# Designed miniproteins, single chains: the designs that were tried, part 108

Each design is a single chain, and the fold is of that chain. pLDDT is the mean over its residues in the fold that is shown.

## One batch from the design tools (miniprotein)

Design m3750
Fold by ESMFold2-Fast:
Structure m3750 (fold): chain A 69 residues (1-69)
Amino acid sequence: MEEIDKALEEAYKRAKERVLKGEDPFKAFSEEVTEAIKYLGPLTPEEARYFSEKVREAQKELLELAKKK
C-alpha cells in the first residue's frame, strides 16, 4: 500500500498543477493515474480496490479545486 500511496500522491500533485494551469481536471487526473498504474505494474484485487478508492477521493478534491476558480 505504501507504493500505491506514493504513486497516487505524485499523480495528484501533477494533476493539481495541470488543473491550476487551466487543464480539465478529469483529463489531467486520468492521464496521471494511467502513468501511476504503469509505474506500479500489476495489482492484486485488494490493491486495485484500495487504489480505486484513493483515486475517487482525489478526483473529488480536484473537481472542487477547479470549481473554486
Scores: mean pLDDT 78

Design m3751
Fold by ESMFold2-Fast:
Structure m3751 (fold): chain A 65 residues (1-65)
Amino acid sequence: SKERIEKAADVLFERILQRAKSVEELENIIKQLEKVRSFVKNPELQEILDRVIEKLKEYIEKLKK
């Protein structure tokens, strides 16, 4: 379910934002998530990770303005 993927991605995104204290830390988290994504074989988890990475990149771009 796309709704389920989006909800899971939102929860993970919020959790990351609560812990990360800087843009540099967020960029490091994105790199780690991209590495994890390369090893994941489950399609649903791949979509969740891709969506979280997208949300984090969008968030950083907003902060740089």
Scores: mean pLDDT 85

Design m3752
Fold by ESMFold2-Fast:
Structure m3752 (fold): chain A 97 residues (1-97)
Amino acid sequence: GAMAALAARQAKLAEAQAKITHYDNVIKAIETDRKKAIDFYKKLADEKIAEHPENAEQYRKEMEENIKKVKDIADKGIKAAESNRQKTLAEAQAALA
């Protein structure tokens, strides 16, 4: 009956919303961790340069390489989470059409 169909639709929407919220939280966690890691490597480079300014170019290159790795890992994780989020949304929309 109509009541059973409405309940089934509400259950599917709730499940989809929970999955979307999960991926949004994963993306936020990755962005937070990326920012913290970048800030850490910048601070580490600044401290090393203050102690040994003659090695400043080497420490900046090390910082840039570490930041690049952090960004590459974060970008990959965010793209995976965004892809899963979009798939979840598309499947939910298709199931309700």
Scores: mean pLDDT 89

Design m3753
Fold by ESMFold2-Fast:
Structure m3753 (fold): chain A 75 residues (1-75)
Amino acid sequence: MKLKGEDVLGLSAILATHGYLGGKPVNGVLDDELAEALNKAIKDFNIDVGEITKDSPREKVKKALEELSKVPTPA
């Protein structure tokens, strides 16, 4: 079952503000599209949380959110 909740929604919002969702709406669900966008952001911002998939545990998603929340929002 896909992860849902405030942590996933927050992660989706951060990815959207940095342009990683390609115009897709923020839905707060860890699906394949969100996982792909997240992996690209992790690589681009050099964040050491490892690979994220739609089946990744919530703890790993929270770590990614914490690290990405430290990245300043674009102008």
Scores: mean pLDDT 73

Design m3754
Fold by ESMFold2-Fast:
Structure m3754 (fold): chain A 56 residues (1-56)
Amino acid sequence: SALLERGKEVLKTFGVEEPVNTPEEAAEALARALERRFGADYEETYARLLAAMKAQ
C-alpha cells in the first residue's frame, strides 16, 4: 500500500522504529509521534502530512 509505505518513511524521519503493518497503524503511530513532538499543536501538522501522503 502506498499509504503504508509513505507512513513508514515519515515515521523513520521522526525516529520511530515501531513495526507497522497497516496504514491505520502507521497513522496512529504518526499521531503519537507528532503529539510527543508538538503537543497540542500537532493536529494541523498531522492533517498536512496525511494530505501529502495521499496527494503523491
Scores: mean pLDDT 69

Design m3755
Fold by ESMFold2-Fast:
Structure m3755 (fold): chain A 70 residues (1-70)
Amino acid sequence: MEKAIKAGEEMAKRMGLDPSKGRYVAEEALKRGLSEEQAAEAAKIAMILMGAGLGIGEALDIAIRLVTEG
């Protein structure tokens, strides 16, 4: 839990986003049944996608798909 949240927060900072957005995505990935490692990767990918201009909901859905189906 802590590890996934910190990974999301750190990537949000790197992308120039509010760290709370990285925390939110990590928590949502965990709620959807992802492991802590999968949630950490999903949060990082979602923050990169949001940095590229995608909305949070779209970035979250793409990131979870890439981590669980990739």
Scores: mean pLDDT 83

Design m3756
Fold by ESMFold2-Fast:
Structure m3756 (fold): chain A 65 residues (1-65)
Amino acid sequence: VTKEVAAALEIMGVALEYDPSMEVKIKDGTIVLYYEEETEKVRKAIEEMKKIAEDFGLKLEVKLK
């Protein structure tokens, strides 16, 4: 398991907790998060996901579906 996969699994856990409609992908060593609507739950999830990505030394990109 690479650090990108480990970070993505933790980030997916956050997505499932806050809004299961969010999708997580790995692209060229970057974790990409897709969301449908910028709600308060999504904003909180993104803040936690950014901290996880930073802890792993990875970049998180956030994109609207």
Scores: mean pLDDT 81

Design m3757
Fold by ESMFold2-Fast:
Structure m3757 (fold): chain A 76 residues (1-76)
Amino acid sequence: MLSEEEIEEVAEETYKKLKEEGIEVEKEVLKEAIRMLEEGASKEEVIEFIAEKTGLSREQAEKVLEIINKEATKKA
C-alpha cells in the first residue's frame, strides 16, 4: 500500500503526464482517486469518480486511471 507521501508523488507525476496529453485534472482529485484504489475501490468506481469530479469523458477518465497505475507501479 502507498503512503500518503507516495500518493502525493504519484498524483504530481500523473498531473504532469496528463498536462503533456492536454488533460487538466486537479491534484486533489488525483490524490482521492489513488486513495480510493488503495482502499479497494473498483476500476469502474474510480473512473466514474474522476469523470464526475472533472467533467471529463469516460475515455479520458480511463486514460487518467492508466497513467495513475503506471506511476503507482514505479513507486511500489
Scores: mean pLDDT 82

Design m3758
Fold by ESMFold2-Fast:
Structure m3758 (fold): chain A 83 residues (1-83)
Amino acid sequence: MKEKELAEVYYTASALPLSKYNLLLTYDPSEEKIEELIKESEKKAEEYIKKGEELIKEGKIYEGELLIARGKGLLKGVEAIKA
C-alpha cells in the first residue's frame, strides 16, 4: 500500500534529527551544534524535496513521492526540536 510506505519513510526521517538532538543534549549540549543540526537537516530536506519533484517530472512518480516524504519527515523532526 503506497500510503503505508510513504508514512514509514516520513516517520523514519522525522526520527533522525530528534535522535541526533537527544545525543547532543546528552554528550555535547552546545547551542552552536544544535543550530548546525537544524540548518543541515533543513538543507537536506530541501534537497530531497527538489530531487523528488524532478523525479516526478521524469515520470518516476513513486520514487519522487518517497523522496518528498523523506524531506517532509526531516522538516517535521526539525519542528519537534523547536529551534
Scores: mean pLDDT 80

Design m3759
Fold by ESMFold2-Fast:
Structure m3759 (fold): chain A 100 residues (1-100)
Amino acid sequence: SAEEKIKELEELKEKAIKEIEEAKSHDEILQVLREVIEEAKKKGFDALAAWLERGLEEVEQMKKEGVPIEKVKEAAINGIEAALDMEKDTIRRREERAKA
């Protein structure tokens, strides 16, 4: 199940990055982040969901400050990559502890 969860995270990551790259507005980037948070919650990735909710707040602030969309996309993609890599590490550590 750990390998299956990591595969689900990689698929979620690839889909989210593609949708952000294709986004034409700050609101479309925010919508992608909200959808990723919902999917993370549905799959029980609570730590990932909490991290992404902080990232959503950051993107909302960048929109309010008039940060250009290309910089917001870069920040959102970097945030998603970091959050999903952190969740993958959490899954691997839980698996290692279960073997002890």
Scores: mean pLDDT 84

Design m3760
Fold by ESMFold2-Fast:
Order: sequence, then structure tokens, then C-alpha cells
Structure m3760 (fold): chain A 84 residues (1-84)
Amino acid sequence: GFRHLTPEEVEEIRKEAESWKDKEEIEIVDIGAGGGLRTDEWLKAAGERVKRIVSIDISEEATFFNRMGLQPYNAESIVEDAAA
């Protein structure tokens, strides 16, 4: 869903990304990604090491905003929606 990340959620993502700091190439799969807020914070922490992102959401709106945020990172977005 569309909401802002809390400071706690941002810190959780930063800690997770820190555990991956020794990885040179990272692939992220984010199911129920919403507007990509979690993935965006992940990218701020891991940045250039992220080679591919698969963002799956049933909302076209969420996927649209996610794509806008992910374009600098050369990422892919996949939409799973139930209807036209």
C-alpha cells in the first residue's frame, strides 16, 4: 500500500543492507512492493551493487512510482494485476 516508511522501517532496511555490504552484485525480489519505498531505501544503502530488482505488486499505481524511483539503478519491474 501507499504510505511513508517510518524511521524504524528505514533503520531496519539499512541494517539489512549493511549485512550485504560485502556483496558486489545484488538481486532483489520485493513481493508486495507497493510504491517501492522499501526497495528505494535498500538502493540508497546498497546502491551500485544492485544489478536487478524484481518488484511485484497487484497495483499499477504502485508499480508506476516504483519504476520512476528505480530507473537510475537499471532495474526491472513486474506487475501482477487481477483485472484490466
Scores: mean pLDDT 55

Design m3761
Fold by ESMFold2-Fast:
Structure m3761 (fold): chain A 67 residues (1-67)
Amino acid sequence: SEIDELEKRIKELEKRIAEQEKKLAQAKKDYAVGKISKKELLEVEIDLGVLYLELAVLKTVLERLKK
């Protein structure tokens, strides 16, 4: 069903978000010691933000399909 496929997409996206959160934590540490630029840190933050927006949209669609 479309609900099952969407729930699978959400779970896969949540795993990607967890990986990007770890990457951001590392990027913050690397930035603090001068290993990466502010631009590189901001790019990691933007990438994570985009994934959060995608998750919010998918969860909203799922809630509407369940009603």
Scores: mean pLDDT 89

Design m3762
Fold by ESMFold2-Fast:
Structure m3762 (fold): chain A 83 residues (1-83)
Amino acid sequence: AEKEADLAALREAAAADTTVLGAEEQELVERLARLYREEAEREGLSEEELRMAARLLVRRAIEKYGLEEVRKRIAEKEEWLRK
């Protein structure tokens, strides 16, 4: 129930989000999507939904923490998941 509502909210937010991301920001979106691909597949998310979610998360994180901090956190998570 909650997940269905959250997915509907993500689709609505993604449809409204026409923000053009810079090349570095798009790289972070792709990296975050790769980290969560298996989890998204388990939750029944499509590749498009996963990329939309990653885009929203990266944008929100950059607004809150800045580009460099977001890049650092994604790199740390990539390293952790390689274990």
Scores: mean pLDDT 71

Design m3763
Fold by ESMFold2-Fast:
Structure m3763 (fold): chain A 117 residues (1-117)
Amino acid sequence: MEREEEERKERLRREALETLRRLGASEEVLRRAEEVLARLETVEQLEAFLEAVRAAKSREEAERVVELAAQLVAARLAPEDLTTAFRYLAKGFAEGDVEAGLAAFLEALAERQGVRV
């Protein structure tokens, strides 16, 4: 990886943690967020995660973003699908319907895998 890209990734990780701290996330949630961020390998994934964190309007929403992001990482999605999942998560929080956002992502993922829904 290029040094400049690595520095961008480090800045995005720091900004995500700072945003979570401003929203009042607990030390336990911040540690979990660090684990999620450590598994994000691309700038696009980190930017999409930061968008989801920024869409949270309360501590409870911020903590839910981190938990859902951890579950998405654990699902072993392809890098592009993980980025898309975080963008649907961000949209869901922005619109106040996280479950609908995640359902839309799962439908889009199924369609791309050749499953007609």
Scores: mean pLDDT 77

Design m3764
Fold by ESMFold2-Fast:
Structure m3764 (fold): chain A 65 residues (1-65)
Amino acid sequence: MKVSEELKELQDYYLKNLDKLTPEQRKKIDEIFNKTLERVSKLTPEQALEAIKEAKKEIDKIINE
């Protein structure tokens, strides 16, 4: 399942970096993750995959700030 695979990768990436993040960065990432999960429930599988990919890119930017 492509959506499940992408969500797992996003979650694994978040968890890997969780202990290195400030409380503010964690809050921003939690907001992005929750927004993405809400969107995925309403989107086609292909649109959901793109939304997850965009979320990962945003999370990457926050981690590298």
Scores: mean pLDDT 77

Design m3765
Fold by ESMFold2-Fast:
Structure m3765 (fold): chain A 57 residues (1-57)
Amino acid sequence: DALQEAVLQAYKEGGGIITASKVRKILGRPVSVEEINQAVAALAKAGKLALPFGVTY
């Protein structure tokens, strides 16, 4: 999933902090914080990412 890949890349570049603007830049399309949070939850459930302290704009 392109959104999950963008979230993982933003997570790595942010040192564990995810910004919505970084995800949007990597993905190349608009995406809501809610969609990003859903992708984060899916990645955490799969054991691919520790839960971040939050998603910011």
Scores: mean pLDDT 73

Design m3766
Fold by ESMFold2-Fast:
Structure m3766 (fold): chain A 98 residues (1-98)
Amino acid sequence: MKEEIGKLKREEILKLIEELTKKAKEGDSEAKVKLATIADYFIENKDYELLEYLIDKLKEAGEEHLALSIELRLALAEGDKKKAEEYFKKIKELSKKE
């Protein structure tokens, strides 16, 4: 997956994110795993513009828990302990409501 993402044009990556986000909203657990892998790739390569696009699409789809998990991973990768703690608390609050 990561090697395949590196070969895609920006426009192809955006279409892939939209397709996988739609499938994730429909309950496809494989699509959720692929989206998390794509997010990891963007974090590792410091592609914050594509990462933000992915997070926004997840929030629009109602995948708030996955979006927050990605934001937590980014905050940890950047060493932003305060943001990481805030996202962790939000994840716990979402889990408590369900």
Scores: mean pLDDT 80

Design m3767
Fold by ESMFold2-Fast:
Structure m3767 (fold): chain A 67 residues (1-67)
Amino acid sequence: TPMEETFKKFDKDGDGKLSAEEVKALYASLGKDYSDEQVQQFIAAADQDGDGTLDFSEFKVAFGPLL
């Protein structure tokens, strides 16, 4: 799926999670120039376990409407 392909493309560590840096890069690739603070706020809203990363399920919720 396009979402799975996008997730794997930005998951450069292959750990099944996106860091704040990777989430920011993904937004930039979609033409959305967000600050580090804004990206951290978006992650905090989706990240229920508080580790500062997005797994694939959290990613689908956050980016599903955009992809």
Scores: mean pLDDT 74

Design m3768
Fold by ESMFold2-Fast:
Structure m3768 (fold): chain A 61 residues (1-61)
Amino acid sequence: SALEEEIKKLAKEFAEALKTDLEKAREIADRMAELIGKVDPEAAEVYRRIAYGEIEEAEKA
């Protein structure tokens, strides 16, 4: 589906942004959480916590 394809694309972009642009990574994380939340709000909250944790660790490095 188009939603699944967009989520997969954003997940790849998020991984790259963690290495290059943390502000962009935050924007991608928020976008992904919104898309996941349309189908599964609980999964969106889990994703949000994991993604923000990754951003915080990358910022400290």
Scores: mean pLDDT 82

Design m3769
Fold by ESMFold2-Fast:
Structure m3769 (fold): chain A 65 residues (1-65)
Amino acid sequence: SELEKIAEKIIELMKKLGSTPPSLEEVLKVLKDKELAKALIEHLKKFKETQEIAKLIEEALKIVE
């Protein structure tokens, strides 16, 4: 699904930044939680390195009903 593709991109970016990424299932749970996803976008936008991840979460919110 499109949401799974976005989650995989987030995981790859987290690996590139040297983070231990959560599982695909955990990322999907976050993306489906509209309130939590919005809070993460606000946090991640504060740093240049995480702005790409913030944009992917914004894209996911447009898909999630």
Scores: mean pLDDT 79

Design m3770
Fold by ESMFold2-Fast:
Structure m3770 (fold): chain A 65 residues (1-65)
Amino acid sequence: KKEEIENKIKELREEVERLKAEMDAWHAQLQAAGVAPTPEQLAELDALSRRIHELNKEIAELEKK
């Protein structure tokens, strides 16, 4: 049971790393373009940030077990 929780935490952490890499690539593209992000682009970044937050929250709850 504990091993299953540890495996789940590992999977969630890998997903967080993937999403962070996507966000970093997004920031790099915006900096390279030298223009202000559009409201649509900001909304996509916010969605990525919220997803990372939810995954980190799930990891924290699993770690409490």
Scores: mean pLDDT 80

Design m3771
Fold by ESMFold2-Fast:
Structure m3771 (fold): chain A 74 residues (1-74)
Amino acid sequence: EVAELLEEAAKTGDSKLFGEALRKLSEIDPELAKEIEKLAKERVARATTEEEQKEAISESARWGAEKVREKLEK
């Protein structure tokens, strides 16, 4: 479920959906959720355009989905 939400956020660049995915992840693995959020904030802080901000969210969500599947999938 969390990995699916992150994959959708990666496809759309939707910051609200990304935030919902991180909120759910924080209940399962708060350390991983904080790591993904930190990377996203650093990338967004370097973005100068709205398109770059969406790309930063997309890239961070994609990386997060991979880490969730690698660490939490059985």
Scores: mean pLDDT 79

Design m3772
Fold by ESMFold2-Fast:
Structure m3772 (fold): chain A 58 residues (1-58)
Amino acid sequence: SNRERYEQLMREAGAIGDFNPYRSLKLAIERLGLSISEAVEIARSQGINLDEGVLRKA
């Protein structure tokens, strides 16, 4: 489910633990084999709006 995918993404980002949270997210997305657009869609399904432009530049 998108909830489980979101929880996995947040867990992976937390394990990376970069002081820039968008960099942690970007690395977690890459490690999970997701596209940035897929990650934005997953977050949106949980009511979270990620700034895609900031995420791509991280």
Scores: mean pLDDT 83

Design m3773
Fold by ESMFold2-Fast:
Structure m3773 (fold): chain A 100 residues (1-100)
Amino acid sequence: SEVQELLEEILEQVEEIREMVEEGAPREKIAEKLRELSRLAYEAGEKALQEGDRDLATRLGVIGGEAEEMAEEVLAGKLSREEVLEALDRIKKEIERLLA
């Protein structure tokens, strides 16, 4: 399924961002990757809608919005490393549940 492939890409992106945060990458780079995560989640949501899964599309839209908000807050210096890692772990667990 195209949606399943996109969910797997979201997991890869979450792990990449986690590594960047743990390695102390610049805020601008972390924010850029969070915006990419947001875009990927919105794309997955659009595909879910095309397949008739409105519930999945809504959940992916929420994830996309969360990632976009996190990008802005990271760029503004308003989120700690711990808060970003906690949010990424929450997103990872939600996507893993959707793949099960």
Scores: mean pLDDT 88

Design m3774
Fold by ESMFold2-Fast:
Structure m3774 (fold): chain A 62 residues (1-62)
Amino acid sequence: MFKEIERLIKRYVETGDLTDLGQLARLMVEAGLSPEQVRELVNMLLNKTPLSEIIKKAKELL
């Protein structure tokens, strides 16, 4: 699970594709993240947080 989430995070940061953002939110829910945790990661992606910080937060939550 985490490896696919990390791949989608990286792809979204590179492309800005909202389809990847939707897939990523779905996978995070399937991985057991709460709605609040999913919202936190989605907001980091939408606010163009550095990739390293997003990956660190994803590792902390998963």
Scores: mean pLDDT 80

Design m3775
Fold by ESMFold2-Fast:
Structure m3775 (fold): chain A 88 residues (1-88)
Amino acid sequence: VQEYEEEARRHMERIRRFLKEMGLEEVGEEIVDAYEGGIVSLQEATEKAIEELRKLDPEKAEEGIKRVEEESNRAIEALAKASKLLRD
């Protein structure tokens, strides 16, 4: 359980660092906070981050959007695995 929670946290930290470099530090902090609220909160924060990235530069944002989506999906998978272990 703790191992999957740590994995999810690492993915959240990578998203936060990337968004900070793109000038979206506040959005990155919201994603890290959202992981405390579970999968739905994390999905909502991810959608907001993608929307903000699209506003910056659509062509350059494509790579950033893919990165945020991949890291968020990995964090959601890790949280789902942690939840399954708690139920078993």
Scores: mean pLDDT 71

Design m3776
Fold by ESMFold2-Fast:
Structure m3776 (fold): chain A 74 residues (1-74)
Amino acid sequence: TTTELVLEGRVPGAPEGSRVTVYADGELAGEGLVGADGSYAVPVVLPAGTHTITTVVEGESGVTTQTFTLEVGP
């Protein structure tokens, strides 16, 4: 069984409209865009278990990568 959830984050200084790409365990899980204050919200669908989540934000001034562990319940 999979769970739909929204991954929220913030990249200070990222331009509005910058692409946000979310990877779960190295596989593409979702995409979104950065808002006016650097915030993003990306819907993803993940199976139950522990996942390594990597978010990549690509903007005019460079690429920002953040990695964290996420636990998804049944």
Scores: mean pLDDT 79

Design m3777
Fold by ESMFold2-Fast:
Structure m3777 (fold): chain A 68 residues (1-68)
Amino acid sequence: SEEEVEKLLNIIREGQKAAEEMKKTGEVTDEDLKSVVLGQTAMDELKKDEEAGKRITEMENEAKQKAL
């Protein structure tokens, strides 16, 4: 469902923020590592959903186009 997709996207974003925090501070905490792992798991879950996978691909392509 749409709500489940939004929850998974939030988990992915939290994982990304945790990874950035670890890079900035140089400190690796169990809490940050768990957030990163959960983010990767959530990304795999979204890829199983055909419609959600398309949304992620479009977002990635848009970011890549702006970087080019």
Scores: mean pLDDT 73

Design m3778
Fold by ESMFold2-Fast:
Structure m3778 (fold): chain A 83 residues (1-83)
Amino acid sequence: MSMKEKLDKFLEEVEEVIRQMYSWSVDEAQQALDDVDARLDKLRDEILNDPSLSEREKTIMLMRLIAARSEMWVVVQRLRRQE
C-alpha cells in the first residue's frame, strides 16, 4: 500500500469516527481522540522517514493529519460544553 493510500484510509476512518462521536459520551470521544493521536504519531514518523516522498508531499500529508486531529479535538470540546 502506498503512503498516500494508507493516509487516505486513516483519514476516512477518522471521518467515520467523527460522525459517530456526536452520539458518544465525552469519555468515549476522548478515548477515540487519544487512540487517533497514537496512530497519528506513528504515521507522522513513517511519512517523515519515507525516502520516496518529496518534502512538499510530506508537508501536505502532515497538514492533513493535523487538520483531522484538530477536527476531532473540536468535537470533544463541543461535547464537554454540553455536559
Scores: mean pLDDT 85

Design m3779
Fold by ESMFold2-Fast:
Structure m3779 (fold): chain A 97 residues (1-97)
Amino acid sequence: DALQAALDAAVAALNAQLDQKLAEGELSEPEAIMRRRLAQAHAEALRLYAQGRPLEAIEVIIATLEAMADDPRLSDELRAQARADAEALRAYLESLR
């Protein structure tokens, strides 16, 4: 639909910007991987929020952070931060139920 097309276009534009920053040496590969995954997750979450599904939107972000915590392409610091963020969001989500 129109919203999905707009979100897909926004993610594609961000990916193109990240590709340019990588080529210019302004961004590391692990950082680019993190930003791409979070951008996709936020686009999906925004679609779910727009559909009146806010708890599922939060679950998408949590699932992405949990996957990033286990991604060997990321640094130890980025994986540890993703794990901590996932745990904090999970606790917050459970507090809403």
Scores: mean pLDDT 85

Design m3780
Fold by ESMFold2-Fast:
Order: C-alpha cells, then structure tokens, then sequence
Structure m3780 (fold): chain A 98 residues (1-98)
C-alpha cells in the first residue's frame, strides 16, 4: 500500500491543480464510463490508436478485477488514475503540436 500511495503522489506531483482535479473526477466515474470518456478524448485529439490501446487496457483491468475480487481498491484506483493522467498528457501534447 505504501508503494501505491507513493506512486499516486508522484502522479499528482506531475500534474497542475486543474489536471489533478480532472484525473480525480475521471477516476471517480464507473470503469465503463471512464473507458468511454477517455477513449472519446483521445479520438477527438486525433489519436485513435491510443484510444484503442486504452480501451483494451481498461477492459483487461475490468476482467482482472472480476476474476480477482480480492484486488485492493487502492490498486484499482491507482491504475485508473494513471490511465486518466496519461490520457490528459497525450491530449495536451497533441493539441500543442497543432
């Protein structure tokens, strides 16, 4: 749990306050809603391949959690926060490249 908490703090330290609030909001959605919203953001940014990869990764996470119900909530939350943070970073970089 200490390693996961340290990872989450590192992710938070890499984001500005607005990005942090957005990551927390996106990770607070249902896993299905998060997958849909993040994939749509990537497609709107012109990154359809990144969207497909993200959808596959979050679908694999959902399948893993269903097969392993003992998985700690903090681990699932950290994975979801990482997915949101990476998505926001890619979207920002794509917009800056225009």
Amino acid sequence: SADIAALRERIRALLDPAELAEVERLAGLSLEEQRRVLAAMLREAGLPEAAEKLEAELEALAAYVEANPETPEEVVRAARELAAAETLKLVRAAKAAR
Scores: mean pLDDT 81

Design m3781
Fold by ESMFold2-Fast:
Structure m3781 (fold): chain A 69 residues (1-69)
Amino acid sequence: LSEAQKQAVLDAAREALATGRGELAAQGLVDAGLSDEVRAQLGRILKEAMETGDAEGALARIEEVLAGV
């Protein structure tokens, strides 16, 4: 992924966590061209963050996943 695509995914995730709307993050993941496995992993992280309120921990984990692609 390009840095711009990684940033777009992080921005979409941050907005989804702030608004409680996972569909914004889901669209960003599709647009970035991520694999189904990576998209499923990021979706799980976001869902857990929305359940627990740990937005900072979720964003850190998403950054680590994106660094590996």
Scores: mean pLDDT 72

Design m3782
Fold by ESMFold2-Fast:
Structure m3782 (fold): chain A 119 residues (1-119)
Amino acid sequence: MTRIRVYPATGVVEVVLSEWDEEALREAIKLAAERKAQLTIVLEVALSQEQIDAITDLVKEAGVKEVRVVSAGTPEAVESAVELARKLLEAGVSHVVVGGETNAAAERLQAALAHLYPS
């Protein structure tokens, strides 16, 4: 089930995508922008390129500056999280971080971002 959570004390708005839900994404992005909060997107499912592009455009248009992309559930969700993080960085989001629900997923996401933005 897609979920939105707000953590005012830490300045975080979290959306957990168990399926594609553009309305939930729009609401979470709006809340993050209005609160000047970090947006955490948790992917439990794989996304199409069209869906990744839609999220990227919504984040950019709303002016959200900090996005955390987290993968949970499947290897395909990990690949979608990597591609979403890449598109967000390409779109000029100021701070993009990636994580995984497992250490292996987190390491894979970090390795992919290091390849795109080598120090």
Scores: mean pLDDT 74

Design m3783
Fold by ESMFold2-Fast:
Structure m3783 (fold): chain A 80 residues (1-80)
Amino acid sequence: MSPATKLFRLLLEKYGVEFSDEEIIEALETLLKNKVKNPAEAYKLSETAFTLFSILNFVARVLNEKLEDVAKAVLEDLKS
């Protein structure tokens, strides 16, 4: 499990965000497919996409990585 995925799961747990791995995978694939750039665009897709985008943005900032790279790393770890 990558550092990005570990931090992502810790944040979900800390903030009481409960999504199945399937829901997370679907939302992450949707965010990446639509090349979402900001929280408002994520919210137009779904509340789940908005929540996950916000958490990914925080992870990307903490790790000094691009949000797209963090999202891809989390998606790969969840699919394995």
Scores: mean pLDDT 83

Design m3784
Fold by ESMFold2-Fast:
Structure m3784 (fold): chain A 65 residues (1-65)
Amino acid sequence: MLMLETFLTMTQGVADYLGSIKSKEEGEKFRNEAIDKTTDVKSAIDQLLEMLDKAAEADEEKRKK
C-alpha cells in the first residue's frame, strides 16, 4: 500500500503539471514535448510495474498455497 501511495503522488504531480497549463494553444505544443517526457516517465513506470507484478505474483502464490 505504501508503494501505491507513492505512485499516486507521482501521478498527481503529472496531472497537476498538466492542470497548471490550462491553455489550448500550449496543448498542441505540449503534445510533442509530452512524448519526450513520457518516454522518461515510461522508463520509470516500466520499472515500477515490473516490481508491482513480481510482488503481486509472490503475494498471490504465498496466499493461495
Scores: mean pLDDT 61

Design m3785
Fold by ESMFold2-Fast:
Formats: C-alpha cells, structure tokens, sequence
Structure m3785 (fold): chain A 85 residues (1-85)
C-alpha cells in the first residue's frame, strides 16, 4: 500500500470549507480523504492524502469528487503530487 497525495483546485471551492475528497481512477474509487480547502491563488484547493494499492505516478491525473459538509458536490481532476511507499 502506498501513500499518495493528490492536489485538487477548483473555482467552486471556498477557503475554509470542510470537504470529503473521493479519488477514483478508470471509474473505480481508490481512496477517500477529509480535508479543509485553503486559498490557492484566485481559487481554493485541497491536498488529499490517501492510501491505495493502485499504481499511481507523480504528475498523473485522477478523477476527484469533492463533497462539502453542506452536501455540494464538485467533480474535477486531481494531480498526483507525491507517491510514498
């Protein structure tokens, strides 16, 4: 099992918002993480850390679904920034 960090940035996210990030690849859920969105330039973003047996490489794009505590769902892409075994 590897520890993978995925960066997700979206104009639909607000800094300080509590979110659950669901990461998927090829239609399969590979991990979930709870995070707080932080300001990223003119947008907001989260760094989601998941543990998975799926082989991922730094620089790879994965699907990300961000659900806020209020129930708002945003589907976007996440960028793999770190892979650690």
Amino acid sequence: MKTVTVAVVSEKLKAGEEVTVTISKDGETIGTADAVAEKAGNNAGVMATIETDVDLEVGELVDAEVTTKSGKVTKTKGLVTEVKE
Scores: mean pLDDT 81

